Designed miniproteins, single chains, continued (4). Designs and how they scored, part 20

Each design is a single chain, and the fold is of that chain. pLDDT is the mean over its residues in the fold that is shown.

## One batch from the design tools (miniprotein)

Design m12713
Fold by ESMFold2-Fast:
Structure m12713 (fold): chain A 97 residues (1-97)
Amino acid sequence: SLPKIKILDVSKTKILGNDAIRVIFQVSGAAGIYDVKVSIENLDSGDKQSDSLKVAAGETAQIDFSNIKPGRYKITVSATDLASGAAGDSASKIFDY
């Protein structure tokens, strides 16, 4: 079966006083470790940031993006099962900063 992603929350936050976007998510699927890529794209400017982390199935994971300009953002999360290489559909959410 393919991994499924749930974006639990996207919020404005502060990292050491600087404006940031926080993304909270979970991966569901076969037990194991997933290679997860999270990207944010400013739909007004086309500016894009991405980062990756390893997440266990059912783990609540968090990633923060700093250097944020005002605009409408598309948050995209994709996961690949590290054991099988299976990738599911990405999950996305729109967020206004």
Scores: mean pLDDT 86

Design m12714
Fold by ESMFold2-Fast:
Structure m12714 (fold): chain A 59 residues (1-59)
Amino acid sequence: EIIVKLGSTATNEQFDAVKALGVKKIIVPQNTNPNVIAAFKKEHPDVEIIEIPDPTVAQ
């Protein structure tokens, strides 16, 4: 299974680029733009998105 981690500033273009690599799971910080996440989930419901605490805001 291919898993990719993206930063909190991840754009729709970056999500589409990693989807094109055949990933099944994407990890993003919890402060990632929810509209970007929602748009990607709508187009690619077969891909899992996991939100984790952003280490830059955890301090």
Scores: mean pLDDT 73

Design m12715
Fold by ESMFold2-Fast:
Structure m12715 (fold): chain A 55 residues (1-55)
Amino acid sequence: MTGVTLDADALARELVERGLVSEEDAGPLARLIAGARLAPDTLDRMLADMEAAQA
């Protein structure tokens, strides 16, 4: 995904799709990201960094 307008569940699913997180850990990760969503810049940076690391 190029955009960063994602809810916590969508971000966790993208990490599973990219092979960065197991499907079994997606739920717990989504809950952690939901807390971090109060700091949207942090969420955006995490997604961009993970995409860059995979590329």
Scores: mean pLDDT 64

Design m12716
Fold by ESMFold2-Fast:
Structure m12716 (fold): chain A 56 residues (1-56)
Amino acid sequence: SAEEREKELEELEREAVRALLEGRKDEAIQLTRKALEMKGKSEAEIEEVEKAILAA
């Protein structure tokens, strides 16, 4: 359902932010990729976000 999907996405985003704040960049990238895939983002957009996380 849309509600369940929204909840799962919110949890993934929360976990990704926590991983990034804790310096776990590899885990943050994996969680962010999954969240962006659920949002229907293109591979090119996902790669740009991954590069931004690595550069931070």
Scores: mean pLDDT 82

Design m12717
Fold by ESMFold2-Fast:
Structure m12717 (fold): chain A 111 residues (1-111)
Amino acid sequence: MKIEKNPNDAKAYNEEGKKKFLEGNIDEAIEYYKKAIELDPNYAEAYLNLGLIYEDLNDGDKKKAKEYIDKAIELDPNDARLYEELGEYYKKRGDYEKAKEYYEKAKELKP
């Protein structure tokens, strides 16, 4: 389906992806995040959400997860919310040192 490039539509697809993820529909969540990126290739949060899903898959491509996460940081290195999300993710996994690093970065970026 050909979708018009609109930042508001990209945000709507990203939010639907989050909803599908919470419903446990991982494949549909991935589809919505990819649509968000198609509409706005600079949408850092959609890249982060894709990367975290690929990181969570038991048979997931860890290299692909890293590429999406790195792309999110590259696109918006000063978005405190990206670092808060990474901090929460690593805290839930018991990687408290990485969680602390990302939370400190997020705090530094909130004036």
Scores: mean pLDDT 78

Design m12718
Fold by ESMFold2-Fast:
Structure m12718 (fold): chain A 89 residues (1-89)
Amino acid sequence: GRALAILAGLLALEAGRLALRAAPPELLPAAIAAVLAAIGGIISALLTGDCTPALDAAELALEVAEAAGNEEAVALARRAVALARAACA
């Protein structure tokens, strides 16, 4: 439900933030996009209960975290994806 989508967005935001800190210059635009997508996912879940933006943000955060090579960001993004999928079920 809505609470799981919000939690997924918050974890995606933290994963994106860690990826942004670890990102080389060439990944900065993707890491910034991941952070902004996570914020949008949280807002959408809060206002509409729609889980899809949080899921999309979590999947983007995972892709960016893996590209940045930050293990903590990857672990958080994987948890965000799992929670977003549960919210959408």
Scores: mean pLDDT 87

Design m12719
Fold by ESMFold2-Fast:
Structure m12719 (fold): chain A 68 residues (1-68)
Amino acid sequence: MSAIEQLENAIKNLKEGKYNLAILQLKIAKKQAPEASELLDEAIKNIKEGKIEEAIELIKKAIEIIKK
């Protein structure tokens, strides 16, 4: 599974309330795409703070960076 696929699945899991699974997927994507690591760390922080919509927007920005 690519980093982008992990991030897309993380967004789906966040919308379904599966926050621990989403965090795991973000950690895997961070290892595959280190250039997005700062945005993904910020997304994880927002998930832990209950800011799910803000986390989704950060994940979308990470996808755009990975796409070049």
Scores: mean pLDDT 87

Design m12720
Fold by ESMFold2-Fast:
Structure m12720 (fold): chain A 88 residues (1-88)
Amino acid sequence: APPLTDGEGEAAAVGIAAAQLMGHTELRPEFGKVGAEAARKYADLPEDERDQAIRDAIVELGKKHGIDAREPAEQAVASYRAARAALA
């Protein structure tokens, strides 16, 4: 597979973190992939809108697995947004 961009790598990490927060470590690859795909699809959007799209993609994948991913996805996105702000 081609290497991830920095934004895609961050979004993959957000998806992985959400899966871990839900206690579904077996779903880390699937949630990471969905995060990276959302970041790629919405790369041209403003950062806030892209972050929301990543969060929404994680929540939608959670629904397909019968899991309420809303709070874990929000926590994961908020954590990475805070890290970006601290490094800016």
Scores: mean pLDDT 83

Design m12721
Fold by ESMFold2-Fast:
Structure m12721 (fold): chain A 82 residues (1-82)
Amino acid sequence: MRKELEEKIREARERARELLLEGASKSVKGIKAAVTKVAAEKEGKEDEEAEKELDKYNEESNRLEKEFRKAVEERKKLEEEL
């Protein structure tokens, strides 16, 4: 019983960690896109590729945040059942 619950807690923690690492990796790409967009704006130009990449990052970031919150809540619920 307790051992099975501890295993589920480990799985929830691992899932949250994986989501956090994915978010960090995508954050680097988002920063690069934002810098490229700002540089283009300084030149009075639009960078459509940088804009698309930033939009994609924002969409993925929102998805990852929701997934991460669910994983954290699941972990807390399992820990409360110990």
Scores: mean pLDDT 72

Design m12722
Fold by ESMFold2-Fast:
Structure m12722 (fold): chain A 91 residues (1-91)
Amino acid sequence: MKDGREYTSKVISELESRKKEVEKELSKETDPEKKEVLEWTIRQLDKIIEELRELYNDDSLSGDQLKFETGILDGMARIVEGVYNTLLSKL
């Protein structure tokens, strides 16, 4: 359904933008411990984006199922961002 796929597509775009921001930070970072946090964050976002793309390409899912599953993955991405911010605040 259009509505479910539009929501999933929007979340993918938002996470790809956040991943690009983290990648820019990594390219400028010289501290090895901060690099590990940035690299971990990129890996987690990559996994979530890949799962969202798999959901988007699953023609068997209803629009409501797509919205529900996308909401769970968006929630996981927010947890990753919370962990990233917490770890950087301790370094």
Scores: mean pLDDT 83

Design m12723
Fold by ESMFold2-Fast:
Structure m12723 (fold): chain A 61 residues (1-61)
Amino acid sequence: SNVEKGIELAKKAGELAKQGKKEEAIEMARQSADYFLKAGDPGLAATALGFGEKEAEEAAK
């Protein structure tokens, strides 16, 4: 489903952020958000974008 695809992409974004791959993490987070929007959940989409950016900032420390 679109929700399942969104969750998998959000997990990938988190893993990439932990590896210091900030740009790739943000791209995966945006793709995750797009899938959540297709599922009709803008709240989850906003959360996915926040997770990607926050994890990328943490990895950049």
Scores: mean pLDDT 74

Design m12724
Fold by ESMFold2-Fast:
Structure m12724 (fold): chain A 69 residues (1-69)
Amino acid sequence: SEEREKFIEELAKELGIDPETLRKILDAVINVLKKNNGKVPESVRKALEDVFGKEKTDKIIEAAKELLK
């Protein structure tokens, strides 16, 4: 739990995103991964890229995968 909180806070700093906003995004992406056999649908990836760009989107998805494990 403490390790998870630190991870989210550090990622939020790296991405320039508010930590509470990043937490909500990560929770949403984790739910998408659970429902889609560990994959993010292209439509969801494109929606994230439209807001954050490709580099930040890739980091968000990888973070969600790590937190899901």
Scores: mean pLDDT 84

Design m12725
Fold by ESMFold2-Fast:
Structure m12725 (fold): chain A 60 residues (1-60)
Amino acid sequence: MDERMLKGLEAGLATLKANPSRALAAAVLAEAQRVLETSTDPRVREAAKRAKEEAERVLA
């Protein structure tokens, strides 16, 4: 579960960096928020925090 969440967040972040869009940023932000609410894995939390920061940057 956690490894799949980590890979999902990393893939989402990479796609958002390559092709920034408001719709993708909103989706990445929502996923990162859900992960931060449920995850106890520090690697997954770090990935979610980075994804959230990039999504917020795109949405600003």
Scores: mean pLDDT 79

Design m12726
Fold by ESMFold2-Fast:
Structure m12726 (fold): chain A 104 residues (1-104)
Amino acid sequence: SKEIEELLEKAEEYIKKAEEALKKGDYEEALKYAKKAMDYAFEALKLAFRENDLDSARRALELLQRAYELLVKAAEKLGDKEAVLEAEIRLGLGRIMLGVLELE
């Protein structure tokens, strides 16, 4: 759907912003952008799951994983273990959702 594509585009935009912030050593900005990227990717995944759109769900999970990796790098520099835990829970749920959709 158009809504899923718009959410995926926003996730990719914030992934790029998080990568740029990490390169500059701006860990607080990197964490903020990575968290937004995960939010958009997870919303896209939930919508794809609801619509039984397997291709979009796979794309959303790929972006969720990329945003997660950037989030962990930033959070480790800041000592923010709570941000890591919240991100791991969201990624885990995303993987479960895709697994359920693939077994249909």
Scores: mean pLDDT 91

Design m12727
Fold by ESMFold2-Fast:
Structure m12727 (fold): chain A 76 residues (1-76)
Amino acid sequence: TVEEEEKLLEEIKAAIKAGDLEEALKKFEELERKVREAAIDDLISLGYSREEAEELVERGFERLREGIEKAVEEAK
């Protein structure tokens, strides 16, 4: 649910503030797992092919992972 996703986002944020990269990435992986198919379906509804949607979602998650790593480094 959106509430579960919001809770995971808050847990990721808390881990980032604590400088805990391992916990932040673990919680991000849980969020990614919960939202991946919904994000793909949303892009398909906007006119992307499934292959294009999967590529865009994967690239988006890669950028978010990099952002988390940078945020944790800056929190140290």
Scores: mean pLDDT 82

Design m12728
Fold by ESMFold2-Fast:
Structure m12728 (fold): chain A 69 residues (1-69)
Amino acid sequence: DELVSEEEKERILEKELEELAKKFGVSVEEVRKLKEEVEKILKENADDPELAFKKIEELYEKFKEEVEK
């Protein structure tokens, strides 16, 4: 029983990204890229979560500046 299949996970993610994109007034693609970068930072800095969170905050600040442009 595949109640939480790859297809369902993608569907949930797509819906979540679409809702976030509308909430922030940006494209779904931009929200997806931001999420991918956040996940990458977390994986690369798994040994130091505090540093990971600091890098994520810097990423959010940069994203906000790019959206405002």
Scores: mean pLDDT 71

Design m12729
Fold by ESMFold2-Fast:
Structure m12729 (fold): chain A 72 residues (1-72)
Amino acid sequence: SKAEALRKAAEGLRKASELEDEETARLAVQMAIKEVGEVDPETAEELRRLWEEGASAEELAERAKKAADEIE
């Protein structure tokens, strides 16, 4: 479901914030945003914008979780 995809993306983004390798963390963030875009393009665009503006992976995880909670 859309909520499940958003929750999975939030978990992935949270894990990305724990990674020591900056390149691996960036790829994990990009993959999570792409997965969100397949089910919720509006939220994916919001996450991309926040990432481009310097938001942390942790902040993106919180936003994705909030979006999932709002669907239920």
Scores: mean pLDDT 80

Design m12730
Fold by ESMFold2-Fast:
Structure m12730 (fold): chain A 85 residues (1-85)
Amino acid sequence: SNREEGIKKAIKLLEELIKEGVTDEKIKELIDKLEKLAEEYPEAKGALGGAIGALENMLEGKVPSEKAEEGLRKLVERLREVLEE
């Protein structure tokens, strides 16, 4: 489905960020990619919007840098749970 495909692509992008190392620059790039993905997969817009919000909170310093990877892993887990609905 459109929703399932959009969420799966978002999960892959988040996992790639975790693997490559988390920086503010890469988080900003990921937000842009997720916004474009939400336009391509409008049925996933709610789930992707939640992910974008979480990433924006990380950029605003609401998540300590040492917990950024943990925060992203929790976000992947939440998206996987949404996918199983």
Scores: mean pLDDT 83

Design m12731
Fold by ESMFold2-Fast:
Structure m12731 (fold): chain A 58 residues (1-58)
Amino acid sequence: SMEEELKKLIEDNSPEANRKARALFLERMGAPPILIEAVRRGLSDEEMEKLAEEAVKK
């Protein structure tokens, strides 16, 4: 399940696993795909803010 996968990623505690865990968590919360991709790619807070602004305008 997605919950078991998330738990394993958190237990791994690597930077890549942490990014994947955050992306999965956001997906379960119903976050916009653009935010999920930004987290997966490790974008900066400034880049994420620009993407969120663009998503709201749509």
Scores: mean pLDDT 70

Design m12732
Fold by ESMFold2-Fast:
Structure m12732 (fold): chain A 64 residues (1-64)
Amino acid sequence: GAVDGEAGLAAGRAGNGAGGVAGAYEGLKSQDPIAARLGALGGLIGATTPGTRRAAEELLKQAE
């Protein structure tokens, strides 16, 4: 049903976004802005939805 479809899409978006966000977060923990930016860019490259891309862009903006 619609709820099942929405859950599937949310899980897919989480999978795509989680990689990029985790990479950026690790960069922030290392206090390395280059690593944080590379993590966010990796998320953008892997993102298949505008939502995950926007989340990566927002994280990158906050990292700067």
Scores: mean pLDDT 56

Design m12734
Fold by ESMFold2-Fast:
Structure m12734 (fold): chain A 100 residues (1-100)
Amino acid sequence: SPEKEARRFIVLTEASITSISLLALLLAEEKGDEEAKKEILEKLEEINKRLNEILKDLEAGKITPEEALEKVKEVVKEFIDFLEKFPELSESVKKLKEFL
């Protein structure tokens, strides 16, 4: 089912982004970088809000599964761009690019 596949992709994307964000927070904490911690938390909140809106629109039939996948990929691209500030996460960025 295209809808079930799209829903699964949204959930797995949220889990992956959350996991990478937690790793970024641990790295920022180790460096004592309070500004980086704030930026990471704000970006995670923004992304989770956007992914939840995509999921709700999909469940309400406002967008197709194909449109939902395109919107999720755009969120992933923006998150990858954000992670350019964290060169230690280059391997996580490579793995995220496999979903594009």
Scores: mean pLDDT 86

Design m12735
Fold by ESMFold2-Fast:
Structure m12735 (fold): chain A 74 residues (1-74)
Amino acid sequence: AEELERELRELLEEAEKLYREGKMTPVQYARLLELAGKAREALRAGDLEAAREHVRQFRELLEEIKREAEERER
């Protein structure tokens, strides 16, 4: 559980940095925050499988946002 919480925190810090740098839209950031909220609720409930799934969805969405940001800067 602690390792998943640490991973989620690191992912959120990266997402916040990208948002502050203008590399993602408010809508994209809101979707990431929704997934983070679901992961935290799963962790609080002790549902480690659901927490891992939501953290994975967060990672995948963040990588998509990074790819989209790269395209915009071209």
Scores: mean pLDDT 82

Design m12736
Fold by ESMFold2-Fast:
Structure m12736 (fold): chain A 109 residues (1-109)
Amino acid sequence: HMISVGTATVTFRAEKAGERFVVSLTAVGDSDILEVKVEVSENAELLRQLGEYKDGKTYTVSFEVRAKRAGELVTVTGTVTFKDGDITVSASVHGAAAPYSTETKTEKL
């Protein structure tokens, strides 16, 4: 079986410099998680991991992210690698004013 990789991206606007957001990455799959990576755009700083939770096939991890500059977009990308199988990934943000966007991609390697 080939490794499965899911990437979820959330993009939102910061209204204030130093504004903090909670970003959650959720992955659902039947096989073992091999790796979880989180990256933030240049206008952001990853401050800390807030929590990690697994319930059956669902894995969720949350991060506190700080915007460096007001009026600029922040993008947070989470990548979850599974040993094999079909997977679903998603990302959400708390504390951001609408509008914000989300994007998801899944690949087998």
Scores: mean pLDDT 82

Design m12738
Fold by ESMFold2-Fast:
Structure m12738 (fold): chain A 60 residues (1-60)
Amino acid sequence: SPEVQPMIDAGEAHLKQGDYERAIGAFKAALSLEPDNERAKKLLGEALEKQGRHEEAKKY
């Protein structure tokens, strides 16, 4: 959706910069608006893995 896409874009930018906490926050915000957004789920899982939060990442 138009509202969720900027959140995903911001999260991807943070992920690329190694700012995993801000990336996770952005993807969680996207999922709060669109729980079934597959891209946000995948990217949240990736960001959690990068931060070493492997058990949480398995949910996505």
Scores: mean pLDDT 86

Design m12739
Fold by ESMFold2-Fast:
Structure m12739 (fold): chain A 78 residues (1-78)
Amino acid sequence: STLERIAREVLERVEPHLSPELLEIVRKLFEEALAQSGGDAGRFLRLLRELLLEAKIPQEHLSLILEVLTEVLGRAEA
């Protein structure tokens, strides 16, 4: 799906900035948000943000993930 492609691209772009352990956590949160979104991009964004906040992802990594996600999603919608 388009959201699965977006998630993969975001994860690839943030990978160099995360530890392997943190990347695995973030990957699982993306998978959970995708499963619960039903293909709705807005729902995916809301769920992912909530999951990242609950997982206590450091603010610098959270900001990077959301910035990259917004950029990739914007390109896919344009």
Scores: mean pLDDT 81

Design m12740
Fold by ESMFold2-Fast:
Structure m12740 (fold): chain A 57 residues (1-57)
Amino acid sequence: AREEAERAAREAAELARSQGQPATAAVILHDTRRLMEEGRYEEAARAARRALETLRA
């Protein structure tokens, strides 16, 4: 769960940065970190995956 959230967040942030969206990358990392700090690893992973899907569309 935690490792999945960290990996997904990193991948989403990297994709956002590669598309010229550094602000989006920062938001993804901030929101994911906050959820993980609260122990909400499944929600963090879900949020990161949703961001990846949006960036790929």
Scores: mean pLDDT 80

Design m12741
Fold by ESMFold2-Fast:
Structure m12741 (fold): chain A 109 residues (1-109)
Amino acid sequence: SFIERAKAWLQAFLTALRLMAEQARARGDDRLAELLRRAAELLEEAIKNIEDVEKLEEVRRRLEELRAELEALRAAETDPALAAFIQSAIDLIDSAIELIQKLIDYLKS
């Protein structure tokens, strides 16, 4: 089903965000690691509530807020390699937001 495929994609995004959070922590970027950990927790919440439209809408809104915080971090970052790493995280969160929106639309149809 579409829900099963969406859940699999969200699980893949969750795994990637968890890995990125660990990489940020290993580099000593505790603030970035915390933002990525929070994004992963929101994806875990979406997976647990995969058919709950209100909860998915809340998760999507909170991911958009985290995306804005990551974009501010990227804009302030002077290391181009770290800026690119943050951009990769933003791109992953954007993909998750798009998928959650498609899930919401599907559940309302």
Scores: mean pLDDT 91

Design m12742
Fold by ESMFold2-Fast:
Structure m12742 (fold): chain A 72 residues (1-72)
Amino acid sequence: SEKEEELLAILEKDMAELERLAAAGRVSREELLRAAELAEGLAKLAEKEGYLKVAKKLREVAERLRRLAESL
């Protein structure tokens, strides 16, 4: 779906920006962990609404954010 593809593009762009900010020391471990919790919650909502690709991407984002937080 058009909306699902749009959301996937936004998620990838935002994740790339968060990774860049973390590398620059401009985001905290606590902020990354909070973002991971939000991504996990959004993944459950997306799955219920039938946005399965978005749900999968949000779960991947949550895991990437947790790993990024552990690296700080």
Scores: mean pLDDT 84

Design m12743
Fold by ESMFold2-Fast:
Structure m12743 (fold): chain A 63 residues (1-63)
Amino acid sequence: LAEVYRRAAELLEEGRVAEALALLATTPEGDAVRDRVAAILTGTPDPAEALARAAEYLRALAA
């Protein structure tokens, strides 16, 4: 799981949002983690800040 969350964070940092969300959907906790990432992305008005916050959340899960 840690490697999946780290890879998804990398994809978000690259702006590859659809690929990151698709990767998260393959995990056992996929819906809950994906929904949290989507909430960060839609709830944050600045797109660059939204991607950074979502990536930070995923990196914290990978730790």
Scores: mean pLDDT 79

Design m12744
Fold by ESMFold2-Fast:
Structure m12744 (fold): chain A 84 residues (1-84)
Amino acid sequence: MEVEEALKEALEAAKELVEKINSLDFIPDDLKKEIEKLLQEADEYVKKAGEALKRGDEKKAVEYLRKATELLKKAVELIEKYKK
């Protein structure tokens, strides 16, 4: 189902981000702050997706999960840009 696929995408993006962070010997403070901000925004969208599901709004839940995934992918891109 669309919600399951969107949740799977978000989980896979989160796993990739954790693996990238764990592969770094050092993270500059500026990069760390940007990653933390993106993670906070992604968490807010995941919470909004949960609330949408409680009211039966699967379409909005999928939209919010996709936004969370986009933010997690941005965090991965920032790390890759730093790693070269």
Scores: mean pLDDT 81

Design m12745
Fold by ESMFold2-Fast:
Structure m12745 (fold): chain A 99 residues (1-99)
Amino acid sequence: SEAEELLKQGEEYFKQGKYDEALELYRQALELARQAGDKRLEAESLINIGEVYFKQGKYLLAAEYYVEAANIYSSIGDREGAREAYQKAIEALRKAREQ
């Protein structure tokens, strides 16, 4: 899908440290996933947005995106995806407390 292609392009920018460009592509992927009703791709897009904010040291904002992704994974019965997303949120909250 176009959303999956945008996630792949965003990941390439993310690996290069081009976080603003990665974020723009991830936000576009999120919107397309929501329009398509693709809950899994919506959650994956939210995780990727959270990863950008985490790399930028915006840990509380990263945690918010990880929690939203966890709630979506939980809503579709993906207990493993929910657990991994909550674990990312816990790590982000831990980093926020160390600032």
Scores: mean pLDDT 91

Design m12746
Fold by ESMFold2-Fast:
Structure m12746 (fold): chain A 65 residues (1-65)
Amino acid sequence: SAIARAMVAVLLLLQERPEATVREIAEATGLPQSTVSAALDLLQAAGLVAVRVVDGVRVYVGAAP
């Protein structure tokens, strides 16, 4: 499915980057920000991605439970 492919693309990108915003992930993957946000929500619920706030900006990092 489209969302499953988006989740894989996001995880692969976060292996290459220490952290990224929704906008940066969308730009790097070519996916809409709405699709990236949905994928990140599912990955965060699964414990595969964590969110941090740095200087008031939400950034996402790869994480394993």
Scores: mean pLDDT 83

Design m12747
Fold by ESMFold2-Fast:
Structure m12747 (fold): chain A 88 residues (1-88)
Amino acid sequence: SVQDTRQRIDDVIDDMINQINTHIRTDSVDSTNSNINSLISSTNDQITSIINSDPSLTPQQRDTLMSQHNISIDGINKIFSQIADNRS
């Protein structure tokens, strides 16, 4: 279902956020940006695969899910801001 596919996408995004947090804490400054960019690219590929692998979705539903869940640099900046804001 569309809801099941959304949940799978959310799980992949949550995993990416956790990995980004790990890289911020463990990586050198020089490697952090390249590792984050690789994670964003890999996550977008996984989202595309999840959406395209669901035979119950119409083309319109696939397009809608792609537009709603594609990760952009703006989205990543928002995630980083949320992480910073949650620090007391």
Scores: mean pLDDT 72

